# Designs tried in a protein design run: designed miniproteins, single chains. Part 6

Each design is a single chain, and the fold is of that chain. pLDDT is the mean over its residues in the fold that is shown.

## One batch from the design tools (miniprotein)

Design m178
Fold by ESMFold2-Fast:
Structure m178 (fold): chain A 106 residues (1-106)
Amino acid sequence: HMSVLEVVKEALDKMIELAKKNPNDIEGIQKVADEAIEKIRELDPSADEVVGALRALTAGIIEAIKNPEKIDEILEQFRATAARLPDPELQELLVKGAEELFKIIK
């Protein structure tokens, strides 16, 4: 049995490993995100902010892969999105995960 925090951490770890193997793996990253969102919804149907943040992260990664010159702008936009999360541990986890992912695809 996993918490929402554990699901997010596992998803970020999987996305990072995928990006290290193939920094253009849009389909793989999207699949990990979709599976994590479904699991979060099963654990907490009211976790709209966390689901929104994961969707924003995957959209940002896809945009950054297509437009690498926008990476810094996309990361700052994501930090603003994550700052709206009520759980500071989830906020820190998502921001650090995003920073590592964007560093790999840069």
Scores: mean pLDDT 84

Design m179
Fold by ESMFold2-Fast:
Structure m179 (fold): chain A 105 residues (1-105)
Amino acid sequence: SELEELIEKLEELAPRDSVTKVLAFLIQLGKEKGIELPPEEKIEELFEEYFKELKTRKGLTEEEIEYLAKAITYSVAINDELHRRGDKEALKKIQKKMEEVATKV
């Protein structure tokens, strides 16, 4: 699965970038909730935007920038869908994960 490979890459980066822990959590939650990703054309547009922004960061390889841009794109889509559904339980889990990551850094 493309999402499983993406989660594995994020877990590898997570010790160096705590934000990737939140991204991996969001993607896994989206998979568990059976959330359909947006059409490929919309995904490509969002990916290109995040990819350009991440290219300005120091300390990331081109490969790391690529999968991080994909992770951010998918995470945004999943978060938007959870808000649209009014899934308060899932949104609380995301908030708790964000607080956990922020507190340990």
Scores: mean pLDDT 76

Design m180
Fold by ESMFold2-Fast:
Structure m180 (fold): chain A 68 residues (1-68)
Amino acid sequence: MAFSESQLATLVYAAKLLGFNKEEIKAWLKEVFGEDLSDLTDEEIEELYQRGKELVDRMAAAGRAAAA
């Protein structure tokens, strides 16, 4: 299945919030997406975390604006 970069970024952000380290995040992503997932570097994990944080913050802001 084609997973979006946004979905992957959000999952990395969530895993970091749960206290997972980078190696645990890599293992967890392979568990979720299967062995077709390319090995992510620590740099890629950090980039995905920042992207995921931005996406979640943006969604929260949009949700508040829509509600009020």
Scores: mean pLDDT 72

Design m181
Fold by ESMFold2-Fast:
Structure m181 (fold): chain A 71 residues (1-71)
Amino acid sequence: MSVEEAAELIEREFPEALRVTRHRSFRELASAMISFYESLGITDPEEIRRLIRRELEEMREEARRQGIPVP
């Protein structure tokens, strides 16, 4: 999965993600997530896409815990 493809996915599925994280752009966030998964030995693009979607669900819960308004 490319960083650009992952950034587009994050922006579409959870546009408020930048308010939960300390990243300045969806591309920066996507790059950080991909690097994290690669550090765990995960290199399959389809598995990375699945993990990103799961992480976005966890981010929504974290946003609510921090008092950040999310739909």
Scores: mean pLDDT 79

Design m182
Fold by ESMFold2-Fast:
Structure m182 (fold): chain A 99 residues (1-99)
Amino acid sequence: SLELSKMERILLLLRERTERGERVSKSELIEEFQRRFPELKLSRAELSEMINNMEKMGLLEREEETLEDGRRITLYRMSEAGRELLDRMLEEMRKRLEE
């Protein structure tokens, strides 16, 4: 099987949450990553830096929502570029499984 990069794993988690109709905070995304991939032993700080870098690369979009009490929360979604990268990765994996 293919080994997924750390960034590809984050994109895959975002896709899974989006398919479930869920919105993802940065903290939820970090906690889910650590639960799903504990063997990688990445700290919250390392994952936070990776997510920030992915946003700067245009792979993630930052969305702000205002709650009824006036508080702002930050949510993350996959960008078009992030979706294209993930789709190419999944297509490559599919082709390798057909051989």
Scores: mean pLDDT 78

Design m183
Fold by ESMFold2-Fast:
Structure m183 (fold): chain A 83 residues (1-83)
Amino acid sequence: GDRAAAEAAARRLAELNNAGKAGLVVDGHVLTVGTNGSEEARREALEAARAAADAGAGELEVVGDALRLRLAFPAADLALPGV
């Protein structure tokens, strides 16, 4: 379901954050992901966020070098490891 796709994407984004490849910030319904100059990390983050958006879990917005995923539910419901 849409929530499962959002959980998969959020876990991938948290993995990138914990590996130091991306910064993940959680604020209410919004996951904001910044990547520090790594084209590969940015591509992986974009692919994960877009997969969640395509599954109907939320809306994806690209803001400069950051990705903003606005979920249809509170981001705290995802119980992300390391965030």
Scores: mean pLDDT 72

Design m184
Fold by ESMFold2-Fast:
Structure m184 (fold): chain A 68 residues (1-68)
Amino acid sequence: SPEEELEKLIDELVREIRAARSTQELMRAVNKALDKLEELAKKYGLDFQEVVDRFNLAVQRVLDERAA
């Protein structure tokens, strides 16, 4: 389903973000993530902003954990 593919993709992209060891690696991971999310949104006719918002919530959890 589109929801299952989106959840799986977000999990994969968040793992890449967690693995980033520098700001440059983080920026590359985020740019790659946005490209893949756009492809998925186009494939299933999803609103790209809603997909990005869901990804941002997952990323924010990682950043909050790192800031603590």
Scores: mean pLDDT 81

Design m185
Fold by ESMFold2-Fast:
Formats: sequence, C-alpha cells, structure tokens
Structure m185 (fold): chain A 77 residues (1-77)
Amino acid sequence: SGLTEESKKAVELALEAMELDPSLVPEAIGAALRAIGAGYEYELAKKKGDEEGKKKALEESKRALEYAKELLEKAKE
C-alpha cells in the first residue's frame, strides 16, 4: 500500500469521526491530510533508503493516528 498502516488507520478514524459529528469535518480533513502526508514521506524515505527519514515519518504517522483517535472520542460524545 502507498501509506503506512498507522496513516491508513488515522484516515479511517478521521472519516468515522466526521460521519458521527459533521461539525468536526474541518478537523477530520486536517487529520486525514496530516496522516496522508506522513505516509507519503515514509514511502519516499523507503524508496531512497533513508532510514532516519522512515523513522521520523513513522513517528509522525503515529502522532496523526493519536490525533484521529482523539477526534473520534470527541465525535462519540
């Protein structure tokens, strides 16, 4: 896949959050774009053999996932 598993999951949760609470659409779009960007950075680093870049992109993907989880919890309230 063209994205990390963390980035894919973050996008899925952001989409679920905006479906549950449409008022969160701007925040959910922001979360999804952040996750996609991190996943893309990971794939570019992987293609170039940049191990440090892969690590940083994976860490950003995990942060994007954490933010998406927080949005989903907010949407369920």
Scores: mean pLDDT 83

Design m186
Fold by ESMFold2-Fast:
Structure m186 (fold): chain A 72 residues (1-72)
Amino acid sequence: SMELLQEALELLGEISKKVPEELQPLVEKAGVYLALGRYDEAIALLEELKKKAPELSEQIDKAIELIREIQK
């Protein structure tokens, strides 16, 4: 769904604003994989981000959930 894709990309943009500068490239790369339809790679990067920024786990999990819905 284009609507779910837009929501996931917007949420990644909000996450990018809250992470340290060192983790911003990881969020950007996840967004690129998401835009390319490479959903498993996008999810893997978000799982890695969640380990490095556990304080954002709820927002990251919501992004992963949206991507999983797009995969169906």
Scores: mean pLDDT 86

Design m187
Fold by ESMFold2-Fast:
Structure m187 (fold): chain A 57 residues (1-57)
Amino acid sequence: SSSSNNRAINSIRNSYSRIRNRMSRLSRIPSLRLLALSLSRLASLRYNLGINHLNST
């Protein structure tokens, strides 16, 4: 029980540290955020256009 708890806590800490590092890297590249937003908008527009074209009949 104690050993399992310590292992779990350490695993979570390591996982959190990794995620924090990844998030930090992602934050350093503002272009990626702009690209993601642009892609999301394009995808939404494409989806709406596709649905509109399908339902336009």
Scores: mean pLDDT 66

Design m188
Fold by ESMFold2-Fast:
Structure m188 (fold): chain A 74 residues (1-74)
Amino acid sequence: MKEKLEELKKELEELYKNLPSLSEEQRIQRIRQIEAKVQALLNSTTDPAVQKEIMEIAVKYGKEIAKKWLELQS
């Protein structure tokens, strides 16, 4: 699980960094892939502490990505 959480963080960080160079279609595709991965991780564990960590990662990076996307739309 720890390795999967680090992979999730890395994928979210890469999406954030690469967001300006991605088309709208590519952004939507990457977000859908990440949402599917988050859901799979949540479904793979019954530990509330791990579920909380997954959700905290998703919310934190999700807010930053949404803010950056909005700024890029102008």
Scores: mean pLDDT 82

Design m189
Fold by ESMFold2-Fast:
Structure m189 (fold): chain A 55 residues (1-55)
Amino acid sequence: MSKEDIIKEAKEKFPEAEEELIEELVTKVMNAAPSFPAEVQLQFVLKDLEEYLKS
């Protein structure tokens, strides 16, 4: 699963989220947890998006 795949999945789960926000969070998670599987990185991105939109 590539960075592009993670961005695509995040957009599909949160279509109302701004693209720039999704790309920023994906970059942040990949930089903070580069050794984690891409599926786990996606879970962190989705959790961060949910918390951001909930706040």
Scores: mean pLDDT 78

Design m190
Fold by ESMFold2-Fast:
Structure m190 (fold): chain A 66 residues (1-66)
Amino acid sequence: SMEELRRELERKGRESFERYKESFDLGVQGLHETVTLRMEKGPEEASKAAAKYNELELEKEKEVLE
């Protein structure tokens, strides 16, 4: 029925939002940490933090594919 289709779409919407929220929160954390390190310890430490968060994102993507 159309009602069952609507409930399914709502469920998938919530699941997609939760996954997006987790990815977004990780991105926000990485940005916050990188900006803080740049301000406190300079660009070299900030660059290392940015590289680490980029690696974590790539590893997460690879796990989804495997």
Scores: mean pLDDT 71

Design m191
Fold by ESMFold2-Fast:
Structure m191 (fold): chain A 83 residues (1-83)
Amino acid sequence: MNREQLIEEFRKDARRMAEHLPELLEEIKKAVEKGDLQRAVSLLNALYLYLAIAEMSGDEETVARFRQAVEEAEKLIEEAKKK
């Protein structure tokens, strides 16, 4: 796989994963509600990975969507830790 093909694959993956953001956030919220902070953190780590892929793709709209999702997920987890 050359650089151009790799970037194209990153763009496709980033866009596909962005479509699943509402589902990922719902999973994080459910994990937090159950007190399963390990799962919530694991899902947040997956969001960080997808954000990195989106950034490498150069798709700023997709990057913005993942940044918002990361901020929301971080807030949910930190609020749960304060209890």
Scores: mean pLDDT 79

Design m192
Fold by ESMFold2-Fast:
Structure m192 (fold): chain A 76 residues (1-76)
Amino acid sequence: KAIEIAEIAVRLALRRYGASDETIDKVVAFVVELLKKNLPLDEMIEKVREFLRSLGLSDEAIEAVVQAVKIAKNIE
C-alpha cells in the first residue's frame, strides 16, 4: 500500500516540476527500494535529498518528493 502510494505521489510531484520521464523513473525506483528496506523516516528522507541533489533537481522539486514520501510512509 505505502509503496504504491509513494510511486504515484513521487511521479506526480516530479512531473509538476518538469522532471524528465527518465529522471522520474530513477527517483521512483530509488524511493521504492528505500521503502522496501523499512528504513526510519529520517534516514530515508536524508537519502532521498542526497540522491535528488546528485541528479541536479531543484530544491522545490526535492521538497515536493520529500513530502510525497512522508505522506506515503504515514499511510497504512
Scores: mean pLDDT 80

Design m193
Fold by ESMFold2-Fast:
Formats: sequence, C-alpha cells, structure tokens
Structure m193 (fold): chain A 97 residues (1-97)
Amino acid sequence: MSEEELKKAEELVEKTDAAIAAYKAAKSEEAQKEALKKALEYWSELATILLKNPETREKVLEFIEKIKEKLSAGDYDGVLEVIKEFNEFVKEYIKSQ
C-alpha cells in the first residue's frame, strides 16, 4: 500500500472506533442507529482500500462475509464486534509496514 493509503486507513480506523464508542454510549435507539450507520460507512471505505491490496484482500473478504451474516440476522451488536476485530487486524497490518 502507498503511504497515503496507509494514512487514510489509520484515519478510518480511528473514525470507526469512535463510531463504535458512540453506539455503546447512545441513550436512544435513533442515536444508536446513526452510530451504526457511521461505523458501517467508515468500515466500507476502509475495506475498499484494503481489498485493492493483495496481502490483505483474502482477510477483508472473510470480514465482509461475517458482517453480511450478522446484518442478515439483525445482530447489530455482532456487526460492531466484527468491525472491532477488523480494526485490530488493520492496526496490526499497518504496524507491519
């Protein structure tokens, strides 16, 4: 990955982690749904960047399938847990570069 792509990935990880924290702190269903939407939007951008990289592509596809399964089941807490695991994978990958 380019240095610019690595920096963008790091920013998206931080934004996704913040959205997950907002979901957990939400005191209304509306705020919780908005935080989930933001987490999915930032995760989607992050996944798109890492899908273009041959070293991460296969692992990203596995996370996409896990998120699809959780969304289909209406398990939104599970979606956030999978995104959190994905973020830890991305952080480890960035450190290895």
Scores: mean pLDDT 86

Design m194
Fold by ESMFold2-Fast:
Structure m194 (fold): chain A 78 residues (1-78)
Amino acid sequence: DDELIAYMEEKAKELGIDWEAPEVASVAAVFEFLKRVNEKLKTGLDDDELEALLLASLIENDGDLLAATKRTFEKLLE
């Protein structure tokens, strides 16, 4: 949805990530956004660990993709 796209754009800009928003919000688009964030922050997490964090956050938030994206992003900042 538009709110999720706006959130991803704002966070990419805050971190200085050169990233273009997708036309449609999807789990795949969120994962690509989170991969760019993970790479920029150099957390040391691999793609499998990042996917596990996103899936855990989706379960925790009853499939709410916006809430799951926010939670996963917060975990990457720790």
Scores: mean pLDDT 80

Design m195
Fold by ESMFold2-Fast:
Structure m195 (fold): chain A 85 residues (1-85)
Amino acid sequence: MEEARRLAEEILRKYVERAEKIVEEAKKSGDVEKGLLELEILEGLFRIELAVAVLAGEISEEIAREVYERFERFLREAKKELESL
């Protein structure tokens, strides 16, 4: 459980950092549409990476669901920030 939780938190942190970079790049360029598209692609990649970790037996479906819901919440806030530009 401890190792599974640590891996899930590590995956979440990496994807949150990537999402923050996408938001910063969109703010600098003014290309909000590109930023929103990149956030959608990132969400898909995050879901795939969690699914692979579950299939490999590294994390449970419960942990993956919790972490996915937290990332989805973060992305909703990130998208609102871009739309507010």
Scores: mean pLDDT 87

Design m196
Fold by ESMFold2-Fast:
Structure m196 (fold): chain A 77 residues (1-77)
Amino acid sequence: MLLRPTPELRKLLEKLGITREVLTLTELKVAAVEAATLSADPEENSIVDLVTGEKMTSLSEYMEKLEELISKSEVVD
């Protein structure tokens, strides 16, 4: 199954160096995990939303937001 990301998810993918217009669900999930790990600054012990730049309360909260963005992606057959 191929998915076209929403504009908000597209901004996240571009920050990860992913410029492809269409990705698989697995690729989007892998990108979300990578974004979540990059959002955690080991020196600051803080989590920053890579989409909005907003400081998140927890990693779980950020992961939930990323899963929601993936769920809004368009299915492309």
Scores: mean pLDDT 76

Design m197
Fold by ESMFold2-Fast:
Structure m197 (fold): chain A 90 residues (1-90)
Amino acid sequence: MEEEKRKKAEELFKEGKELLNTPSALGKKQVDEGIEKLKEAGLIYIDLGDFESAEKIIELLKEVHETTGSKKAEEAIKELEEKKEKKLKE
């Protein structure tokens, strides 16, 4: 159901933010895991038509890319923006 998908996205968004905001000896691996969780949350929000929450995730990923130079963040941004555009056209 849509309620369960929204809860899943919210949990992933929270976990992703916590991974990105917590200093860690795992550094890059923790950042990569945070990016993956944010991407998954963003994809769910776009599927639900919640473009406001998806945009917040995209902006956070842009900040991560600017501060870390992460190719994974860049790829996640591109995937989310492409899916958002396709959803908006249909």
Scores: mean pLDDT 80

Design m198
Fold by ESMFold2-Fast:
Structure m198 (fold): chain A 75 residues (1-75)
Amino acid sequence: SLDEKIEELVNRLAEILGLTPEEKQRILDAIKNDQEQFDEIVEKLMETAEAFYRNGDEEKAREILRIVEELKKLL
């Protein structure tokens, strides 16, 4: 289902960023109920990916960008 795909993507993001269960749930809630908060989360994720890339963590940067792209395609 759509919800299962979203949860899987957010789980991958949580693993990369070391998010707490509460932070993960906040992202899930924003995706489902708050387009403005989701847009802000995307902006912060793009900034985080750029920071990882600049620090030589290209793999983490690419994974974040891929997750963001997949989330946008589902929404």
Scores: mean pLDDT 85

Design m199
Fold by ESMFold2-Fast:
Structure m199 (fold): chain A 62 residues (1-62)
Amino acid sequence: MDVLTLVAIAELEEAKAKITDPELLAKIDEAIRQLESETDPARIEAIVKEVEAILKEAGVEP
């Protein structure tokens, strides 16, 4: 796993501590799971962009 993927996962784990919406928590858990298993750089980039959108919706600054 590269450094960018590790940072993204760490930021998602921190965001989970601030989120109480079960639907958002489920989406974040799915994103973390995908990042842990994905090795394609293009797909990692797409997941990271989705992560940034989720964090923004949750009110967490990246």
Scores: mean pLDDT 73

Design m200
Fold by ESMFold2-Fast:
Structure m200 (fold): chain A 56 residues (1-56)
Amino acid sequence: NPQAQVLAIFTQAGFSPDEAKDLTDYVEGFRKALGLPDSMLVPLAKHELAVQQTYG
């Protein structure tokens, strides 16, 4: 399950349960908006994690 993997990525990075859920929902929404396949969900989450660690 790609969404469970994304939630685990953010949770393991030290985000709170609420933050990890919000980031997971954001990444999934972005994937859907761009029409990208489920296989892109984990790469998008890793990119968003890098953005959060640099800027947010």
Scores: mean pLDDT 83

Design m201
Fold by ESMFold2-Fast:
Parts: structure tokens; C-alpha cells; sequence
Structure m201 (fold): chain A 66 residues (1-66)
């Protein structure tokens, strides 16, 4: 499993772009653990990231960390 941290809150559009870049950078069938670090919970951004990763063949585990 691969891991990345995203610092602070991102918009759904920014999250989608991040997911596309990460998804294209990882082997297809990879699992990616994504930690959002910050006080805000952005459900739309989480969904956008998960969808973009899935479209690029990457399974996402998304977590919120303070």
C-alpha cells in the first residue's frame, strides 16, 4: 500500500486533479492511503479524489487526520 498526505483543505476540483496525477503515477491495481491533514472535513473533495483515483485503476482509502 502507498501513502500520501494532503495538507489543509482542498476544493473538489483540486482533489480531482490530485487524484488524476497520483492515479497516473501509480501502477494499476495499487491501493493508496490518503490522509487529509487539517481541521476541515470536505466530503465532496474526498469523493472527487476517490473517483479520480478509481478512474485511473487505483483503490483509495481516505482518512481525516487533525
Amino acid sequence: THEVEILGSVSPEEARKIGEVLGKSLPKGSKLKVNFVGEEVNEEAKKALEEALKENGVEAEVHQIK
Scores: mean pLDDT 76

Design m202
Fold by ESMFold2-Fast:
Formats: structure tokens, sequence, C-alpha cells
Structure m202 (fold): chain A 91 residues (1-91)
């Protein structure tokens, strides 16, 4: 049940303080969300759970192709070539 709805700006500021995306649109992805996803993909690959890693990549692709590109850049910056290969296969 919604109680005492605040203005959009106040909600966005509260989300920002919690380390969440400040965008009100669910189509937007924060850089922190992408870094968390990159870390989860790496862990899934290390555990041999390639299907889980692929699912994470496909989920990000469904939110926007630009986020897949950013995810690939994060993986490259961290030297995670296995994640980069899997991203290229899914994209």
Amino acid sequence: MLETPEGQKEIEESLGRMGLSVTKNSESFSEEDLETSAKMIRLAIENGDYEIARGIIESIKSKGEEYVKKLRDIALEKGDLESVKLIDEVA
C-alpha cells in the first residue's frame, strides 16, 4: 500500500544515497548495477555456471544494447576476457 508519496526528486535523492540508480525509468541502468552484474558473471563463469552468466547478459541486453557495451567495457577494464567472450557470443 502506497503511503505518503513523495515528489520524484526526493525519491531519486533517497535512491542515490542507497547507491541505487537515480533514474525513475526502469529502462535505465546505473554503472554500479553494471559492475555488480560483471562481478556476478565472473563468479558464475568461475563456478562453471555458463548458463547463469548468459542469463545475466541477456537480462542486461533486454534493458538496452548500450548497457551490454558498457558491461563489456567493464569486463575488459578488469581483464576478464572470459566474460568478454561470453558477452560477444550473446550480443
Scores: mean pLDDT 68

Design m203
Fold by ESMFold2-Fast:
Structure m203 (fold): chain A 85 residues (1-85)
Amino acid sequence: GGIETLKSDIEEVVSLHSSSDFFSQIAGKLSEIGTIEDIKLFLAQNPSEAADIKKELVAFIDELLADPSLSTPARTALEKIKASL
């Protein structure tokens, strides 16, 4: 459902920012912005579940951040998404 879609969007942000290609870096930045706005919208539409949704998304992002091979742009994007929660 909505949470699984947001997790998929976060994984796409990581994938795009892991590329050294200039166009992939731009796409990653746009995907990052879109993902943050989608998270905000989902939280606004689910106010009773917002705390649990934030907790699940933070746990998911922290799992991704634990990857030692994660690129600096991908790490920065994940930190920004986490900060928006």
Scores: mean pLDDT 86

Design m204
Fold by ESMFold2-Fast:
Structure m204 (fold): chain A 85 residues (1-85)
Amino acid sequence: KYLEKAEKIKKERKERYEKAHKAVLENPDSEEALKEYLEVEIELGIKPGLVEPTTEEGKKEEEKIIEEGKKIEEEIKKLLELAEK
């Protein structure tokens, strides 16, 4: 039961992050999209940052931030799995 709930929450968090990231990519001037992206970035423990993904360098930097967030989430998932044993 707890694992099912945790999996659902993780899926929702990942979906929210991807959605916020996409919104910033499509409308970088949107204050709403930027605010949502920064909020989710902080929530997931990803290094907070403002990156304009209009240049290749900006896209790479944002990709690194996303990768770091996924790494943290994966580590938490691994710890939860070990706690079950």
Scores: mean pLDDT 63

Design m205
Fold by ESMFold2-Fast:
Formats: C-alpha cells, structure tokens, sequence
Structure m205 (fold): chain A 75 residues (1-75)
C-alpha cells in the first residue's frame, strides 16, 4: 500500500470502529460500556493523529467529549 492508501484504510477502519462503539453503547448504555468504548475512541484518536488525519481527530474529539458527558450523567 502507498502512504495515501494506508491513510484511507486507517480512516475507514476508525470510522467503522466508532460506528461499532455507538451501537454498543446504544444496546448497553451503562457506565462500564461507555468507559470501554471511550478507551477505544482514545486509541483511535492516537492512530488518527499518527496518520495525520486532522478531520478524523476533530471528529473523535467530539465523540470522546460526548461519551464523557454521558458517563457523568450516569453517575
């Protein structure tokens, strides 16, 4: 894969991963599920930053903040 193709693959996999975490927290809206999903989102954010995916990083920052607010609401 070229570096450009690798970035596209990383972006696609991250977006799929985010969709999967959204489904998981919808089905089980517990603090535990949100905390596990948040760990995955933070891992994806690191991968997006390393790949130079600035728009994806911004999207993940919004998702991370959303999940943190949900955890606080459930306490």
Amino acid sequence: LTPEQEREVVEGLILIGVAVTDLAVERDPSIETYEEALKLLEKYRKQAREAGLEDTVAFLDEKIEEYRKKIEELK
Scores: mean pLDDT 84

Design m206
Fold by ESMFold2-Fast:
Structure m206 (fold): chain A 117 residues (1-117)
Amino acid sequence: GAAEYAKKAAEYAEKGDYKKASEYATLANNSGSGAASVAAGGAANAAAGAAKGTATSQAAGAVSGSGGYAEAKIQKGGEEVLKAGEYAVLAGLYAAKGDRKKAAEYAKKAAEYAEKG
């Protein structure tokens, strides 16, 4: 599913393979709908951007949207979705700082929690 592709995107980003990271990030965004998919896709885009040594406004926008959705999901009892959103925001923040390793690590955590939610 989307979370699996997001996790692969983060793993390739950690290796510095920005082309594979971008390919899997695209697959993550196209593979599902809903909170888990949005969180995983945003995190994957952040990791891919970090792998290039650049911050992406798209990644930042996606993780912000994830956070808002996670807040709405809590009202219905989805704590795992909140964790996915939190890690997606951290992935975006570290991507903006150019910290490729931390961006990839947090993107991977976002994908893992999205899989649970």
Scores: mean pLDDT 62

Design m207
Fold by ESMFold2-Fast:
Structure m207 (fold): chain A 78 residues (1-78)
Amino acid sequence: MLTRTDRLVRETARLSGLPESTVRDIFDRAETEAVGLPPSEAARTIGELMSEELERMGHREAARYVRETFERVSEELS
């Protein structure tokens, strides 16, 4: 069984062609920056930081997927 985070990492890796380990490292860094924020703000911040990094690497489709996924999660937590 996959957690929500595991599903996000797997799908982002599939869309970008990056290894899942690379996507997880990007997620872990974004999560560290979001420490101490309320859940809704944390989700939005993680999505923004991950999508920005993926866009810098040229992975626009993966970046859009991540941004939209975390915006939805942020809305659900509000």
Scores: mean pLDDT 83

Design m208
Fold by ESMFold2-Fast:
Structure m208 (fold): chain A 78 residues (1-78)
Amino acid sequence: TVDELLARLEAAVAAGDSAAAKAAMDALVAAAEALSPEEQVEAALRLVRAAEGGDRETVLHAVGAALRLIGIAVDQEL
């Protein structure tokens, strides 16, 4: 679930494991594609928050993942 993937992201960030953090973010984006636009935007915001303690590459990957989810949500509301 999205909540389980967010927990994995938080654990990976706390451990300094950028590879695990990126994998959790990519899995979260894929899982969130089936959600409503409102839930996709919420998932994007929670993703960025979970990643904000990570290294620069992890944070940049999180911003990219969040922008992908917001883009999907906007396209679904058109």
Scores: mean pLDDT 81

Design m209
Fold by ESMFold2-Fast:
Structure m209 (fold): chain A 93 residues (1-93)
Amino acid sequence: SHDEAVARMNEAARRLLTLAHQAAEKAGNPELIEQVERYLAEAIDAANAGDLDAFRKAVEKLREVGTQADPSKAEELDRLAEEFIAAAEALVA
């Protein structure tokens, strides 16, 4: 259902953001924290505008920052980013 798809997208977003933010916080680098917040804002703006290309780019940047902050989480961040993108694409159709 549409409601179920929205819930899945929101959960994927929450998981990716939480992991990326935790990685940046753990790294103790304020620039990485700022980048996570900036790319999240870009992803939200793109989603609200229906711009899937901009959305995908913002999510990929968010994943990249998380991986840079904690390389041990690269595989998990990659999986969560792909899930978030797939969920958003399914909603926009």
Scores: mean pLDDT 82

Design m210
Fold by ESMFold2-Fast:
Parts: sequence; C-alpha cells; structure tokens
Structure m210 (fold): chain A 55 residues (1-55)
Amino acid sequence: SPEDRRLERFLEALREELARGLPELDWRAIGERLGISPRTARRLFRRWQRQQRPA
C-alpha cells in the first residue's frame, strides 16, 4: 500500500541516519530524503516505535 511504501522508505532513511553514528537523529535530513516535514518524520518514528515496544 502507499502507506507501507512510505514506511519502508522512512525506515531506510532512518537506518542511514543511525549508521552515521550521530548522538541524535536529524529529523530535517530524514524529512528532506522523503519529501516530508520533520514533524511528519518524527510522527512516523513514534508510530514505528509503538509497533516495536511490547505491551
């Protein structure tokens, strides 16, 4: 689905930023890679984190 493709692209961008070894994630850079705002990038990250955390 379009949402799944967007999430996959987001996770790819996130992994690239994590691989840089920075102390904090650059949400502007992630947003620019995906053509979205930094706020939207942070929202996608929180959504993904909720799926990874055990209830």
Scores: mean pLDDT 71

Design m211
Fold by ESMFold2-Fast:
Structure m211 (fold): chain A 55 residues (1-55)
Amino acid sequence: MEKIHTFLVEAETPEEAKKKAEDLINEIKKQNDVVSYKITLGLDGKSYGVAVKTK
């Protein structure tokens, strides 16, 4: 059974926000089997939407 986890991460720069998004994915991987993930840059250029699909 697949589950989707959704997060919004914000930072002062796109590079910082991407690193925060990757850190969240790594935390999810510690307790879940990650099937796929997507990181999408927000319209403000400083936030990322993160969607992680787990088994």
Scores: mean pLDDT 77

Design m212
Fold by ESMFold2-Fast:
Structure m212 (fold): chain A 61 residues (1-61)
Amino acid sequence: MPSEEEILEQLKKLAEEMLAAGVPAEVVKHSLTQLIRREISDPEKAERIIKEVEEYIESLA
């Protein structure tokens, strides 16, 4: 299982690629949030990762 840091870096890269492809930021946030909650069984870990990814996406918009 990849570390929380490795998961974060992969998700940030995916977010950048989706935004570069013209996907709206709100759609990117929603898609990645759903993915994180489904793949990460620890709810607290999932919410921390979601927060970091959303803040990152917001910084790129």
Scores: mean pLDDT 80

Design m213
Fold by ESMFold2-Fast:
Structure m213 (fold): chain A 68 residues (1-68)
Amino acid sequence: AKLTVLDENTVVVESSEPATLTIELEGVKIELTLKSGDVVIILSENDILTADGKTYNLYDVVKEQLKK
């Protein structure tokens, strides 16, 4: 995967091969399965993740996992 920093809060991850992207926020581990051609946009403040044309609010995902 190729990582590109657009600004202080925005990182783009491009996958040229099937891969697992692991993101760790506040000690919570989030794993995403990427396909070739997937683009993941990570926004640090809102923790919004977009992959396969889907938008994920990582804040909500982390919050859900913390409730376990």
Scores: mean pLDDT 59

Design m214
Fold by ESMFold2-Fast:
Structure m214 (fold): chain A 73 residues (1-73)
Amino acid sequence: AEELEKRAREALKKARDAIKAGDLQSALKHIQEAVKLARELRDLGRIQTATEFMKEAYELGLELAKLSKAKQA
């Protein structure tokens, strides 16, 4: 469980850094990894931690969508 939590936190950090750098592809990849790890944590009964990581991933996804829209304009 701790290893999955550490990996999920690292994925979220990498996603945030990629968003700041404008690297949309890397940001999406790291968001997807964080969501996958959050689902695995939920399956292990770590529901509160999984929900927290899912919320952070969702918020990063919204920021990614805003950047994608700005680049299309």
Scores: mean pLDDT 81

